# Designed miniproteins, single chains: the designs that were tried, part 99

Each design is a single chain, and the fold is of that chain. pLDDT is the mean over its residues in the fold that is shown.

## One batch from the design tools (miniprotein)

Design m3450
Fold by ESMFold2-Fast:
Structure m3450 (fold): chain A 73 residues (1-73)
Amino acid sequence: SLLEEGAEVAREAAEAIRKASKSNYKPTVPEVDDDPETIARTLRSLANMAKALGLTDIAERAEQVADAVEAAS
């Protein structure tokens, strides 16, 4: 499902951001059963952080999935 894909992409983006920051930073990752608005907002937030760290591929994927989740809502 799009919600499950959104949650998975959010986990991947969060992990990439954590590794790039080299800190014990743990960004908020939505659960599979969270509402679509929460998942989309979390993905956009993670995409912005990823762009700031130069993780452009991850950021683009997160934005694409956020758009798909919002369109399906």
Scores: mean pLDDT 74

Design m3451
Fold by ESMFold2-Fast:
Structure m3451 (fold): chain A 105 residues (1-105)
Amino acid sequence: MEKEELILELEIALGLAHIVRGVLLLIGDEEGAELVEEAARVVEEVLRLVREHPEISEESRRLAREIADLVIEAVRYALRGDLEKARELIERARRLLEELRRLLA
């Protein structure tokens, strides 16, 4: 996967999280908004790691993409009010983020 395409996908995931957080705050779902903010922080860290490394292995790119997909899914569950599923997906994304950090160390 091209690094530029991965960065775009991460930026889209982050943008989606910010939009959904705004919607949740507007309707008074503070707990959902907080979970979406946690998901956004995971994507921000992945984006930082990807940008800091000129060369990224195919394995690291796959992990970054999987983290982005998990965050998008978590954000969608939070928007639907399934906060338990959103929390589960965010925790899985955090575990993959730690694996990504180890690969890039």
Scores: mean pLDDT 87

Design m3452
Fold by ESMFold2-Fast:
Structure m3452 (fold): chain A 74 residues (1-74)
Amino acid sequence: SEALELARRGVEIAREGAELKARNPDDPVSYAAGSILQIGGGFDGALAYRLAPEDEEVARLAREAMEIGGGTKL
């Protein structure tokens, strides 16, 4: 489903953002880009959950994406 694909993408994007920040936390460009990716992934997860709130796999992935996104400091 589109919701499942969006939830998977959200997790992937959020993780990429976290990894980018972890590799160079003192670089403001990497930190800003990583933070944007984490937040974006979290929003994709939240949207996926709204599209398919009763899908257990979507709910699981959405929660993961939102948790990673929620760890962002801007």
Scores: mean pLDDT 82

Design m3453
Fold by ESMFold2-Fast:
Structure m3453 (fold): chain A 87 residues (1-87)
Amino acid sequence: EKEKELEELEAFIRRLAELEREGRLTEADRAEAEALVEEASKSKEKTLLLLRAQARVAQELGLGPDEATIEEQVEALEKKLEEAEAA
């Protein structure tokens, strides 16, 4: 189950990265990516799964997404996890 979920996340992220590099990323694609991050942030397991998928896609493509964007997304997810643990 989790392996399929990881593969689906990889495919989704790979598609978004390709569209962004081609300048074809739409507002709908951005909204879907934001929704995915929000859903993942509700669960530590899903957050880690999302981060793992992002890392694998970056390695496969040989093209890293913008470093600043990745750092911001990872930091935001870590802050949410820390807040949940501190509560």
Scores: mean pLDDT 67

Design m3454
Fold by ESMFold2-Fast:
Structure m3454 (fold): chain A 67 residues (1-67)
Amino acid sequence: MDPLSKKLLDRSRKNLSKSKTPKSKKYYQQSVDDFTTVQKNDMSISQIIGHIIRGIGNMIQGDMIDK
């Protein structure tokens, strides 16, 4: 289990609970899903990196919609 992905998951969950629009909720949910997948550690390092990048991107999109 990666400590960084856990912190990112906690942040995405917090942002999801505070999201203001259905669009931002969708992006935050995708972020939660990506980081949750990484937490299971059943994948290669390249797959882990891919999910982290995607999760961060989804979180940023959610933030941009809510701001």
Scores: mean pLDDT 76

Design m3455
Fold by ESMFold2-Fast:
Structure m3455 (fold): chain A 87 residues (1-87)
Amino acid sequence: MKEEEERLEKQKKMLEKLQEESEKLLEENREKLSEEVYEKLKELIEALKNLDAEKAKKALLELAKLLNAEGEESAEKIAKTLEEIKK
């Protein structure tokens, strides 16, 4: 089932990019981020590393709320991707 392997590899690459982007945001904006935003972004990165879909979704939604941004669709997509990788 080469198609399943290709799907999983693509999802893993997307997750790696998201982790890298989140870590970069944390480093580049550490001094500009509120303590609350910093902690939530750190929780998100930890959840992504652990493939914890529920924790990642919760952290994304809380982070989006703190940043006054829409995160619901992104949170659902991330949770689904983590569950598929963890399977």
Scores: mean pLDDT 69

Design m3456
Fold by ESMFold2-Fast:
Structure m3456 (fold): chain A 96 residues (1-96)
Amino acid sequence: SISDSKLDELTTKVLDSVTTCEKKNEVKDDVRKAVHLLLSLGYSEDDAIQFVVAVLNRNCKAAKTLIKMLQTDPPKPLTNDSDKSKELSIKSLVDF
């Protein structure tokens, strides 16, 4: 299991890296859950941060949609087309 302190650290790194979220407290819990899910799926800390940052930079409110996606049809971090899969996931989250 991942510690609460570690999740808070990674959540802060995500929020410090996003440019679209002026009220970061409103998305903090969703970001924390998304990071936890990505780590549970085998993503590295850096990959999890970059994935969530990319999603939030497209739409600050998309973190909850990302959580739902990760719970229903999660992308694998070890695929040869992982970058394309990330881009397609981000596009799907913001084009709804």
Scores: mean pLDDT 71

Design m3457
Fold by ESMFold2-Fast:
Structure m3457 (fold): chain A 66 residues (1-66)
Amino acid sequence: SEQAIKYFYQGLLADLEDQPELAREAFGEALKLDPSVFDDFDKLTAPLKELKSREDKIAYLKSKLS
């Protein structure tokens, strides 16, 4: 679901910003809504592999949450 994917990106953003409890809560919400979102991990994170800076990765993830 779209909401589960948004929670997944929120978890990645929180992890990248060193907020482990927020990351855990966001990933937990994604899992409750749609556990299959984790089956798409490689696909959902592929754009992040092309980004080299922390700032660019944060900007990308924020764009997915707006």
Scores: mean pLDDT 82

Design m3458
Fold by ESMFold2-Fast:
Structure m3458 (fold): chain A 109 residues (1-109)
Amino acid sequence: SMERVVELLRRLLDMYLEAARIQVETGKVPEEFQEAYAAEGEEIEADPEVRALVDKLTEIGIEIAKENPEKSVLEIDAMTLEKMAENTDNPELREILLEAAKRLRELAK
């Protein structure tokens, strides 16, 4: 169901945002957090619908990075989430993508 996909993607985005926050505040993400995040991310991405969304985000992100070589990773990721949100008909999915993008832009300051 889309409700399941939205909840799983929300969890994945929250993990990414926490790692990004730690990186900005401390200069590095500890290996133990990276390993835990990778394991949970792998479990979430085992869902084929979530994997399809992550693959699409990766595709969009590569194109945005190519067009914006001067932008930080956080800015590129925020732009990627915003572009995915523009192309999504599901309002709950759009909301979580835009919320994550806003939080990444706040970290990029």
Scores: mean pLDDT 84

Design m3459
Fold by ESMFold2-Fast:
Structure m3459 (fold): chain A 98 residues (1-98)
Amino acid sequence: DEVEAWRALSEEEWQALLAKAEATIAELESKSDPEAQIQAELGRLLLEIRRLMYEKGLSEEELKKVEEKLQEAAEAVKAGKIEEAKEILREIIEELKK
């Protein structure tokens, strides 16, 4: 899904999505409550992963591996394991930077 849609995006469409995501994260960061700060921090990590995936032009096999790890991070968030979710997202970023 979502990643397959990104592969069809032009550079202009991709930059527009990044700008929208950055604006949403900035709104969350402007809130002083801990829940909004956690959401903003997770959003920053997800945005970096999405940016790297778009820029690297990953194979379908590599995309599937990233999607599986993103699912694990989502399950950790659902279970209230925010630090575990952040570590999973950071691992994805480090793998994509190789």
Scores: mean pLDDT 75

Design m3460
Fold by ESMFold2-Fast:
Structure m3460 (fold): chain A 100 residues (1-100)
Amino acid sequence: SALEEQLRAEIEELGREIRELIEKYEAGEVSTEEFVKGLMEIVERLMELYERAVEENASEELLLQIQIMLHDITELLESNPEVPEEVKKKAREITRRVHE
């Protein structure tokens, strides 16, 4: 459907933003604090997209894609010892909510 095509396009855009942010961080162009802030802003946008997708009765495939992206960001935050524990906890809680 046109709606699912639009949601898929937004997911692809968020995926590109995540990759760009990781590349900038690995290149030393952004600090760990800026990297964490950027990832948490993307997490909030993914949560808004998930809520909209649920409201619009999007496919299970689309919902699963958003869940996978949230899980991947959580793993990325968990694997970095410089990320504050409160940020890791917040990311875990958000990921848990989309699996309920």
Scores: mean pLDDT 85

Design m3461
Fold by ESMFold2-Fast:
Structure m3461 (fold): chain A 96 residues (1-96)
Amino acid sequence: MKTLEVEGADGRAVVEVEPIGPNQVKVTLKEAEGVDSVRVMVLDEDGNVLAEATLRGKGDEAILEGLPPGKYTVRVVATRGGRQVGSAEGELELPE
């Protein structure tokens, strides 16, 4: 389990990222202040987006599927009224 925090001058979001199966990751929006949406992306080592979800409220969950074992970057972008409030990145490793 990994927590990613997005902090901006106008808002905050906290996303929890949890491997839940061999090729699956659950993303949960734990906190959201001053944000309308939070986009969560899983990127490969070359920066390609393999899976994404948009979370819109505290307690929202999404399951990202079809991810092979390996190392990924999780990128979180929080927006309000169509503008970016902030972003965060972290590493994610899915075991075989």
Scores: mean pLDDT 82

Design m3462
Fold by ESMFold2-Fast:
Parts: C-alpha cells; sequence; structure tokens
Structure m3462 (fold): chain A 97 residues (1-97)
C-alpha cells in the first residue's frame, strides 16, 4: 500500500542520515562518538520500526547488524570503520525494503 511504502521511505531516510553522521565521525577519528551514534541508530530502528509496522524479525536482524558494527568499530582504522558501516547500512536498507 502507499502508506506502507511511505513508512519505508521515512525509515530509509533516517538510516541514511544517521549513517552519514557516523561516517563523518569515523573520518574525524571520533570513534567513541561514532559508537554512540550506532547505539542511537539501534534505538531509533527499534522504536521507528515498531511504529512503521516492520516485522519483528527484520527489526531484530537490523539491531544485530548494528550491535556487531558497534563492537568492531573501536578496533578498526577510520577507512575500515567507514567500509563496515556502509556494508551494515546496505544490509539494513535491504531488510526495510
Amino acid sequence: SDEQQSKRIVLQFLVESATRQIQDLLRQGRKAEAVQGLDLMRQHIRLQGKELGLPQEKIDEAVALIDAARAAVPSLSPDEGVALVTEVTEKIRKLIE
């Protein structure tokens, strides 16, 4: 339905915006703040995913992807961190299609 499609577009926009901010923090070497950004994205996906009517399975998978990235980022170079966050976001985008 048009309503469900609009809900998906809003969630996609929120994920994309958060991802760009996290990537910028990583490029600046601000790893602790990037990890906080990932935690905020996790909370946003849980809350907005429920409000937007996403299946719980997809919400749980997106959260697991973010949690894995959050655990890995502190040990990565800026370029490796940006690449990982990009990969995670692409997977999350596919889950919310």
Scores: mean pLDDT 84

Design m3463
Fold by ESMFold2-Fast:
Structure m3463 (fold): chain A 95 residues (1-95)
Amino acid sequence: SMAEEIERKREELRELSERLLAELEPLVEEARARGGPPKAFADAFAARQAPRLEALQAAIEEARKRGPLEELEQEKEAVLEYAEMLREFLEEYLA
């Protein structure tokens, strides 16, 4: 059923999010050991990422108009992009 497919995709999204966070754990621990990034560094990175975040939000909103399965698939793509942004943030801080 549609409800069962939606629930399966939500579970897949949860598992994907957990796996991506676990993959980033070594970088998070190294950043923490160095005291963590200052607010100014974080704010500058966020400003550079604003157009990318706006595009992801627009894509989710557009997918929502097509249906809940399309929205979930777009949310999965957004989670992958958020993880990549976090990786880039941590790598830039650690460089």
Scores: mean pLDDT 87

Design m3464
Fold by ESMFold2-Fast:
Structure m3464 (fold): chain A 95 residues (1-95)
Amino acid sequence: SVGLLRGLHGLLQRAVDELLKRADEAIKNNASKEELQKILDDLRILLDIVQNQLKRAEDLYKKTGDELAKEVAESLRELGRRLQEEIRRLEELLS
């Protein structure tokens, strides 16, 4: 349902913001490769969750035309983009 997707989106938005903040702070503080790898692993898990919820929101919009499902899908797409950028940054630092 749209209500469930909105609730999950709120949780995912907070999780993304916290993990991106943690990644930024770790990079600025020259954290160990082990800590950066742990953050990279967590970013990859969160990206998978975001991508799965994005597909569900897009499917719901296609079936119902509900504008809230469209708004959730657009927001989840942006969260996925931010996660992908940070994953690439950490992969480059760890190479």
Scores: mean pLDDT 88

Design m3465
Fold by ESMFold2-Fast:
Structure m3465 (fold): chain A 79 residues (1-79)
Amino acid sequence: SEETRELLAEAYRRAIERLEVPEEVKRLLLELFDARAAGDEEAGRRAAERLVELLGEEGLEEVGKRIEELAKEELEKLK
């Protein structure tokens, strides 16, 4: 449902804001999330490429896992 999608999007935004990473990384993570939600493959690819340049492939995977953990916590607060 639309409401469920909005709750998930809000939870992910809050999760990204809680990360202890530079603001540029947070901005790129939000761009990547928004691009994937919109099905914008080219924008998503560009954001992902820049994130890999800044974090490395392993660093991006670790940040992704942290976002998932934090998003679950934020989602519980929104329920």
Scores: mean pLDDT 83

Design m3466
Fold by ESMFold2-Fast:
Parts: C-alpha cells; structure tokens; sequence
Structure m3466 (fold): chain A 90 residues (1-90)
C-alpha cells in the first residue's frame, strides 16, 4: 500500500540520517532529518491528501531533529522516532 511505502521510506531516511550523523556529526544528522521531514510531509499531502498526517509527520521529524541537536544522534532517540513513524503511518 501507499502508506506502507511511505512508512518504509520514513524509517529508511531516518536510518540514513543517523549513518550520516556518525560520519559528520549531530548537527549534520539533524539538518538531514529536517529536510527529509519536509519532503515526506509534502509527499503525504500530494499522494494521500492527508493534511493532518503530513503536519504530524513534519512535527515528528522536527522534534527528532531538535533532540538530535541537543542530545546527539542516540539509538534511544532513533528507536522512539521509528516507533512514532510506525504509529502515525499505520
């Protein structure tokens, strides 16, 4: 399904940002998380027509990026974000 595709992509982009953060630091990871959140929100609006879901996904990625900037790119933050992605894009 389209939701399953978007959920998978959201998780993959979060993993990619975390790998990037291991090489280039937490600020670089946070910036990539923000950029991917904006792209995913726009795709949700365009493909699902779900404004509320798009806003919630954008908020999740922005909150995750802020935590990564503040606390570092930890597995705890990543795991919490992944669980929220799976909950929101069910």
Amino acid sequence: SLKEELRRRAVEELERAYEYGQKFGSQAAAELIRQEGERLAEEIRRRLGDEELAEKVLQLFNDTAAEVESKGATQEIRDAAQARIEELIA
Scores: mean pLDDT 87

Design m3467
Fold by ESMFold2-Fast:
Structure m3467 (fold): chain A 81 residues (1-81)
Amino acid sequence: SMEEVRERLIELLEEGLRALEEGSAAEHAQAIADFYAGVSEILAEYPDLPEELRRLVAEAGQALLDRDAARAREILKRLKE
């Protein structure tokens, strides 16, 4: 369901954000890898995922890559709407 997809995306982004804010450089790199792996699984299971969610996921990944915690938190807030 869309609710399950949002919950999974929220969990992935929360884990990425925690590693970004509290983790080492190695932990941050691993968290990015885990984020993209989890996203790939969701996209494979839900090929008809709304374009807005696909865009938010892409923006979230980029925020984690850019180490932009404020942007990641804003995207997390939008996913919880």
Scores: mean pLDDT 84

Design m3468
Fold by ESMFold2-Fast:
Structure m3468 (fold): chain A 82 residues (1-82)
Amino acid sequence: MLSLELAKKAEELFKQGKYAEAARYAAAAITLAELLKEPLEKVKNRAMGIIMEAGLIVGSAVATKAVEEGIEEAKKIYEELK
């Protein structure tokens, strides 16, 4: 599933210390899973954890902007899949 691939990329970025980018991919994963009506439980739990941890490390303002960018990217991907 594409949403699961985005969540996996978020985990990889988080391990590399790219916290804002990890939060962006995690937000994209959750948003895309919701738009595609994919099973959310596993993707949402993992991705939300990354967003919360990134927010603690880089601060809420940076994390919020990354989340907003991820939501926008997921909507763009969804439109391209139509």
Scores: mean pLDDT 80

Design m3469
Fold by ESMFold2-Fast:
Structure m3469 (fold): chain A 94 residues (1-94)
Amino acid sequence: GAEEAAERAREAGLRAMEAAEAAGLDAARASPVEAARAAAALGDAHGAAGGGLAAWALEQEGRDSGAPLTPEEMAEAAGRAARAAGDDAEVGES
């Protein structure tokens, strides 16, 4: 369900920040887009998806997806994106 998808997306967002740190970026300075690219470069498709979801959520909220996020903010943004996509697909029941 959407709730399970949101929880998995939160984990993916945290993996994106871990990938950013492993790639030599400061996790406190990594944007969702940069974190997604770092995860993709390391072969972490799950982390790349998490960063991409967080970027999408920020853009939908009128926020800059290039702005640096904390790991917690990254996880929450990715979770919100996955939940919104799940709720939209199920139309009014989630």
Scores: mean pLDDT 76

Design m3470
Fold by ESMFold2-Fast:
Structure m3470 (fold): chain A 73 residues (1-73)
Amino acid sequence: SARELGLEAIRLAREGKPLEAAKLALEGAKLDPTDPLSGSAGGVAAMMGKKQGDEEAAKLGREANKLAVEGLK
């Protein structure tokens, strides 16, 4: 489920794996953009990716967060 993907993305972000976290957060946001966990995990992954110089993680995380924000409208 989108919620399980969001929870797993948060776990991966906590382990310092922003790219893997961003990929799962994006998949969760695409599956259910109204799920706040996937959007939040995407935002965290984007910030971590930017700080670590992982531009792909930053890009994918921002995309996940954007989908969740649009889904809540």
Scores: mean pLDDT 78

Design m3471
Fold by ESMFold2-Fast:
Structure m3471 (fold): chain A 62 residues (1-62)
Amino acid sequence: MVEEMAREAYEVLVRNNISLDFDPNDPRQPGVLAIRNYMAENKVPAEDREAVIAEVKRLAAE
């Protein structure tokens, strides 16, 4: 689940030309805001949210 949600969030960032160079601990970064919006719309459990953000950053580093 986390990996699937992270992949979809990553594709949203890429499709919308949102920067993948973001600090996952800074909630004001456009990339973090976009991921948080995706998670809110898809009702991602609170316990999974940090894992999703970290996985998107990992995918961006590949």
Scores: mean pLDDT 76

Design m3472
Fold by ESMFold2-Fast:
Structure m3472 (fold): chain A 89 residues (1-89)
Amino acid sequence: MASPELEEAIRAATEAVKAGEGEALLAAIGAALSLIGAAADEDLGLDPSLSLQAAVEAARRAVELSRSEEARRAAEEARRLAERALEAH
């Protein structure tokens, strides 16, 4: 099972997907998929660092592309939690 920090990051990225529109939505989907990939890496005994780095980059892009305050806040939360998951590994 994914680590608690990674589970929190996946939840936050899912909220960013729900709040996102257009290019911000696509970036948020990228972050969520990369975090799911990191969880799969952990389950397989692989280093999740590359998947986590991709998730952080996608979440940062979602923040930049967000056109509403709601979408931006959700993307910033996803970025922060993805960065925490990366720092924990």
Scores: mean pLDDT 85

Design m3473
Fold by ESMFold2-Fast:
Structure m3473 (fold): chain A 80 residues (1-80)
Amino acid sequence: SEKLEEVKKKIDELKKKALEQMKTLSKEEALKLADETDKEIAKLLEEFENDPSASDEEKIELAKHAQEVRLELIEEVEKI
């Protein structure tokens, strides 16, 4: 759905912003940023999960997308 794609885009923008900021941060600061970004992603997931027009399949797809983004953020922190 269009709403699923919009939320996925918002998650991708949060990832992009975090990855850019991590280029100038220490590992400790990058871990804190990853945690803050994860909390913002969790909020978007909760808002989508509470949408009565969203299907269970869309909710699962969004959760998988969020997990992939979270893993990528942790991978970048580990490179610092």
Scores: mean pLDDT 86

Design m3474
Fold by ESMFold2-Fast:
Structure m3474 (fold): chain A 79 residues (1-79)
Amino acid sequence: MKIDKETLDKEVDLALVEMHIALLKNQYLKEGYDPEVVEEAAEKAFEKARDLILNQGKSTLEAVKEAEEIMKKYIEEKK
């Protein structure tokens, strides 16, 4: 299967975002938030970050910031 260079670069960016989301997930779990809510928040955050990078051409930093906001809002709304 031939992978174009642009697709490969975006996959690297997605891997970096996934690492940041995993770190945030661990922090929320340590703070005593519900594991199920944290997992759902992480999935929603990654889905949005993926859209930002793949469909909107946003940077890894912008995608990470949006993911952080989504996780915070989702987890706080489920209190």
Scores: mean pLDDT 78

Design m3475
Fold by ESMFold2-Fast:
Structure m3475 (fold): chain A 83 residues (1-83)
Amino acid sequence: KKELEEILKELKKLHEDPNLSPEAKEALDKAIEALKWGIETGEYEIGAITAKRAVDVAIKAAKDNPEITKKLEEIKKRLEELI
């Protein structure tokens, strides 16, 4: 639970980055919604799995920005540890 809440905080912070493409922002919105749903319902693993899929989409959308891509890859690894 605490790890999911921390990842949610990091995703929200990254969503505020002005260098994030509209496509990457949309994918992060889906990841944020998935983690929020998982936390609120107690479905932590399903929330993490759904968020990881959305983060994969965000990584592809942000592929030309190495700093954003690196942060998204770190978030993806943390989500993988929860599954």
Scores: mean pLDDT 82

Design m3476
Fold by ESMFold2-Fast:
Structure m3476 (fold): chain A 83 residues (1-83)
Amino acid sequence: SEKEKIILNEIKKKILADEKETFSKEEVIEIVRKALEEAKKKYNIPKSFVDELLKRIEKKVLSSEKETFSKEEAIKIVEEALG
């Protein structure tokens, strides 16, 4: 959906702008959570929609065999969770 594309873009922007080059699972989830909260306020996206996407991303990240993520890997796992 168009709202999912907007959210994905905001998450990507936040990951790419971060001073860290690598992220733990917890750090990926936290940066996604912050990006979703900002997108919710900026684009008037319903809380229920944002909460559902966060759960999908959390599930995908937590089930990953990877312990650490590069910026590219963090973006990829978010895209896979939303696709």
Scores: mean pLDDT 85

Design m3477
Fold by ESMFold2-Fast:
Structure m3477 (fold): chain A 60 residues (1-60)
Amino acid sequence: ASQDGIDAEKLFRELFPKVRDLDREALREAVEAAAKERGLNLSEEAIEKVVDTIMALKNP
């Protein structure tokens, strides 16, 4: 897997229990902020994938 994929998966695991109640807009901001705070160089596609995964899991 690419580094983006590994970092996105790690970020997802850390954030999911804390941000699952946020709407898509707030969730995207939270994911972007958390990635920057952790020094992760995630692509926009990787960030969007994390957001999409969380949204899919919270709204089955």
Scores: mean pLDDT 71

Design m3478
Fold by ESMFold2-Fast:
Structure m3478 (fold): chain A 91 residues (1-91)
Amino acid sequence: MEELEEKIVEALLAGDLEKAIELLIELIRKILPKEAAEKLEQVLRLQAAHPRPSDEEQAQIAELLSQVPEEYLQLVDARLERIGDKIRERL
């Protein structure tokens, strides 16, 4: 887990956004049940493919997020905050 977070930090610091996204998806798949992880993977891939999403794409992302229990979203947010803290320490 910690090793995967460190790999995400390294990818982000290197500017390798594609690798960072794939590693984040791997992290989500390890911490969440399969069904919730699959929904969040779809959200991340949609956001990566559409940096400026249309209203239709935004609605699709919101629908997928609404299907993930709040406690799982909070777990992911906590991991993202830890990753952000590590990046700030390296800058």
Scores: mean pLDDT 80

Design m3479
Fold by ESMFold2-Fast:
Structure m3479 (fold): chain A 88 residues (1-88)
Amino acid sequence: MKEKAIELAREIIDILIEKEDEEKKKEAEEAKPLIEETIENDPRSLLEMLELLVFHLDVAKNGLEATKARYADKSAEEIRAEMRAKVE
């Protein structure tokens, strides 16, 4: 579902615009109108794309260090399984 990927990407960008430094906010604002085109033309599998977007959404909401700490006790396989569960 490309709509789900676009939705997650927009949510990430909106959070980044609100919470990042002014310099990063400008980059996020410039990226926002390109989200649909970027997602539509991305050759990656939809599932792989959704896994990455769920991770980046967690980072955007809770910060990189908090997200790393949350996932520190999990194997790469467990992290992927959790991300897949969020998008199924």
Scores: mean pLDDT 68

Design m3480
Fold by ESMFold2-Fast:
Structure m3480 (fold): chain A 59 residues (1-59)
Amino acid sequence: LPPETVERVREILLRDPRATTREIAEELGISQSTASRAKEEVFASLPEEERRALGERRA
């Protein structure tokens, strides 16, 4: 994945933690598969505290 795409997904999730993979894909004009992979990269790179907050909204 391009680092640029991962950073854009990170900005969206920090702004709107409820953003679904579908909404991210639509906003960035990318496929849902790319958005899902970028979302995983964002979760892996975030501090545990921020990952926990985002994870709560996933449930």
Scores: mean pLDDT 71

Design m3481
Fold by ESMFold2-Fast:
Structure m3481 (fold): chain A 102 residues (1-102)
Amino acid sequence: SVEEILKKIEEFLKKNPDAEIIFVSPTGVVSKEQRDILVEIGKKYGKKFKIVTTKDSPLLWAHEILAKETGGELVVVENFKEAYEISKNPKNFNLNEILPDL
């Protein structure tokens, strides 16, 4: 649930107050359930919430809209390797491990 995800983020941020909340979408596909959760995260955390995608994503425009709607920051990287390295950084909270599947 959204509440369980928000609780996990809050617990992580208590230990890591400068951490960013990272969502990686290299394919550009986001389900309605994922989108609803991401909107709630963006409303609570603003620019601390980062949406990471690749410049060649087929749905790059959709993530531009998602960033605008959530108040989060869109981070466009060159390739999947760079997106994956951002998601693996232990200093950040990785939403991809917690969000429901497509």
Scores: mean pLDDT 79

Design m3482
Fold by ESMFold2-Fast:
Structure m3482 (fold): chain A 74 residues (1-74)
Amino acid sequence: DEARRELEEARRELREARSPEETGDATERYIGALYRADPERVEERLERAIENLRQAGQEDMIPDVRRHLERLVA
């Protein structure tokens, strides 16, 4: 349940982010928490996170998010 709690907290931080820097930090925490909470479904959930970044106008961060995931699963 700790991993789920971390995921919920990271999701809240991402939702509350107001600057590009805060969004970047929150996104990295979210990806890490997502991998720990649900490693078997990371790709599916990551695509949802990427769509959220597009909705927020942070599309330029998508390559960094994908690279972060690749490092976690390697």
Scores: mean pLDDT 68

Design m3483
Fold by ESMFold2-Fast:
Structure m3483 (fold): chain A 82 residues (1-82)
Amino acid sequence: MKVLVITSDSIKGMEYAVSELGLSAVTGNTGEEVVALGKKYNAQALVVKADTGEEAKKAIEIVKKKLDIKKIIYLTLSKEDI
């Protein structure tokens, strides 16, 4: 299943963590990109970093309004230098 990931920069650790959960990540930098990817891949889950920034919060609101997201997954990265 494809899941949406919102980030202001590339977070390879988050994409790796999503893959370890048996999921396939698609990353967007804005809510508009994430909505387009969600429609393209029929994604039903949104993955966010637990310490979400303002950009991620805005993108979550856009995605929730325009996509039928069933699940929001909060991930904490224990080591960002891996």
Scores: mean pLDDT 61

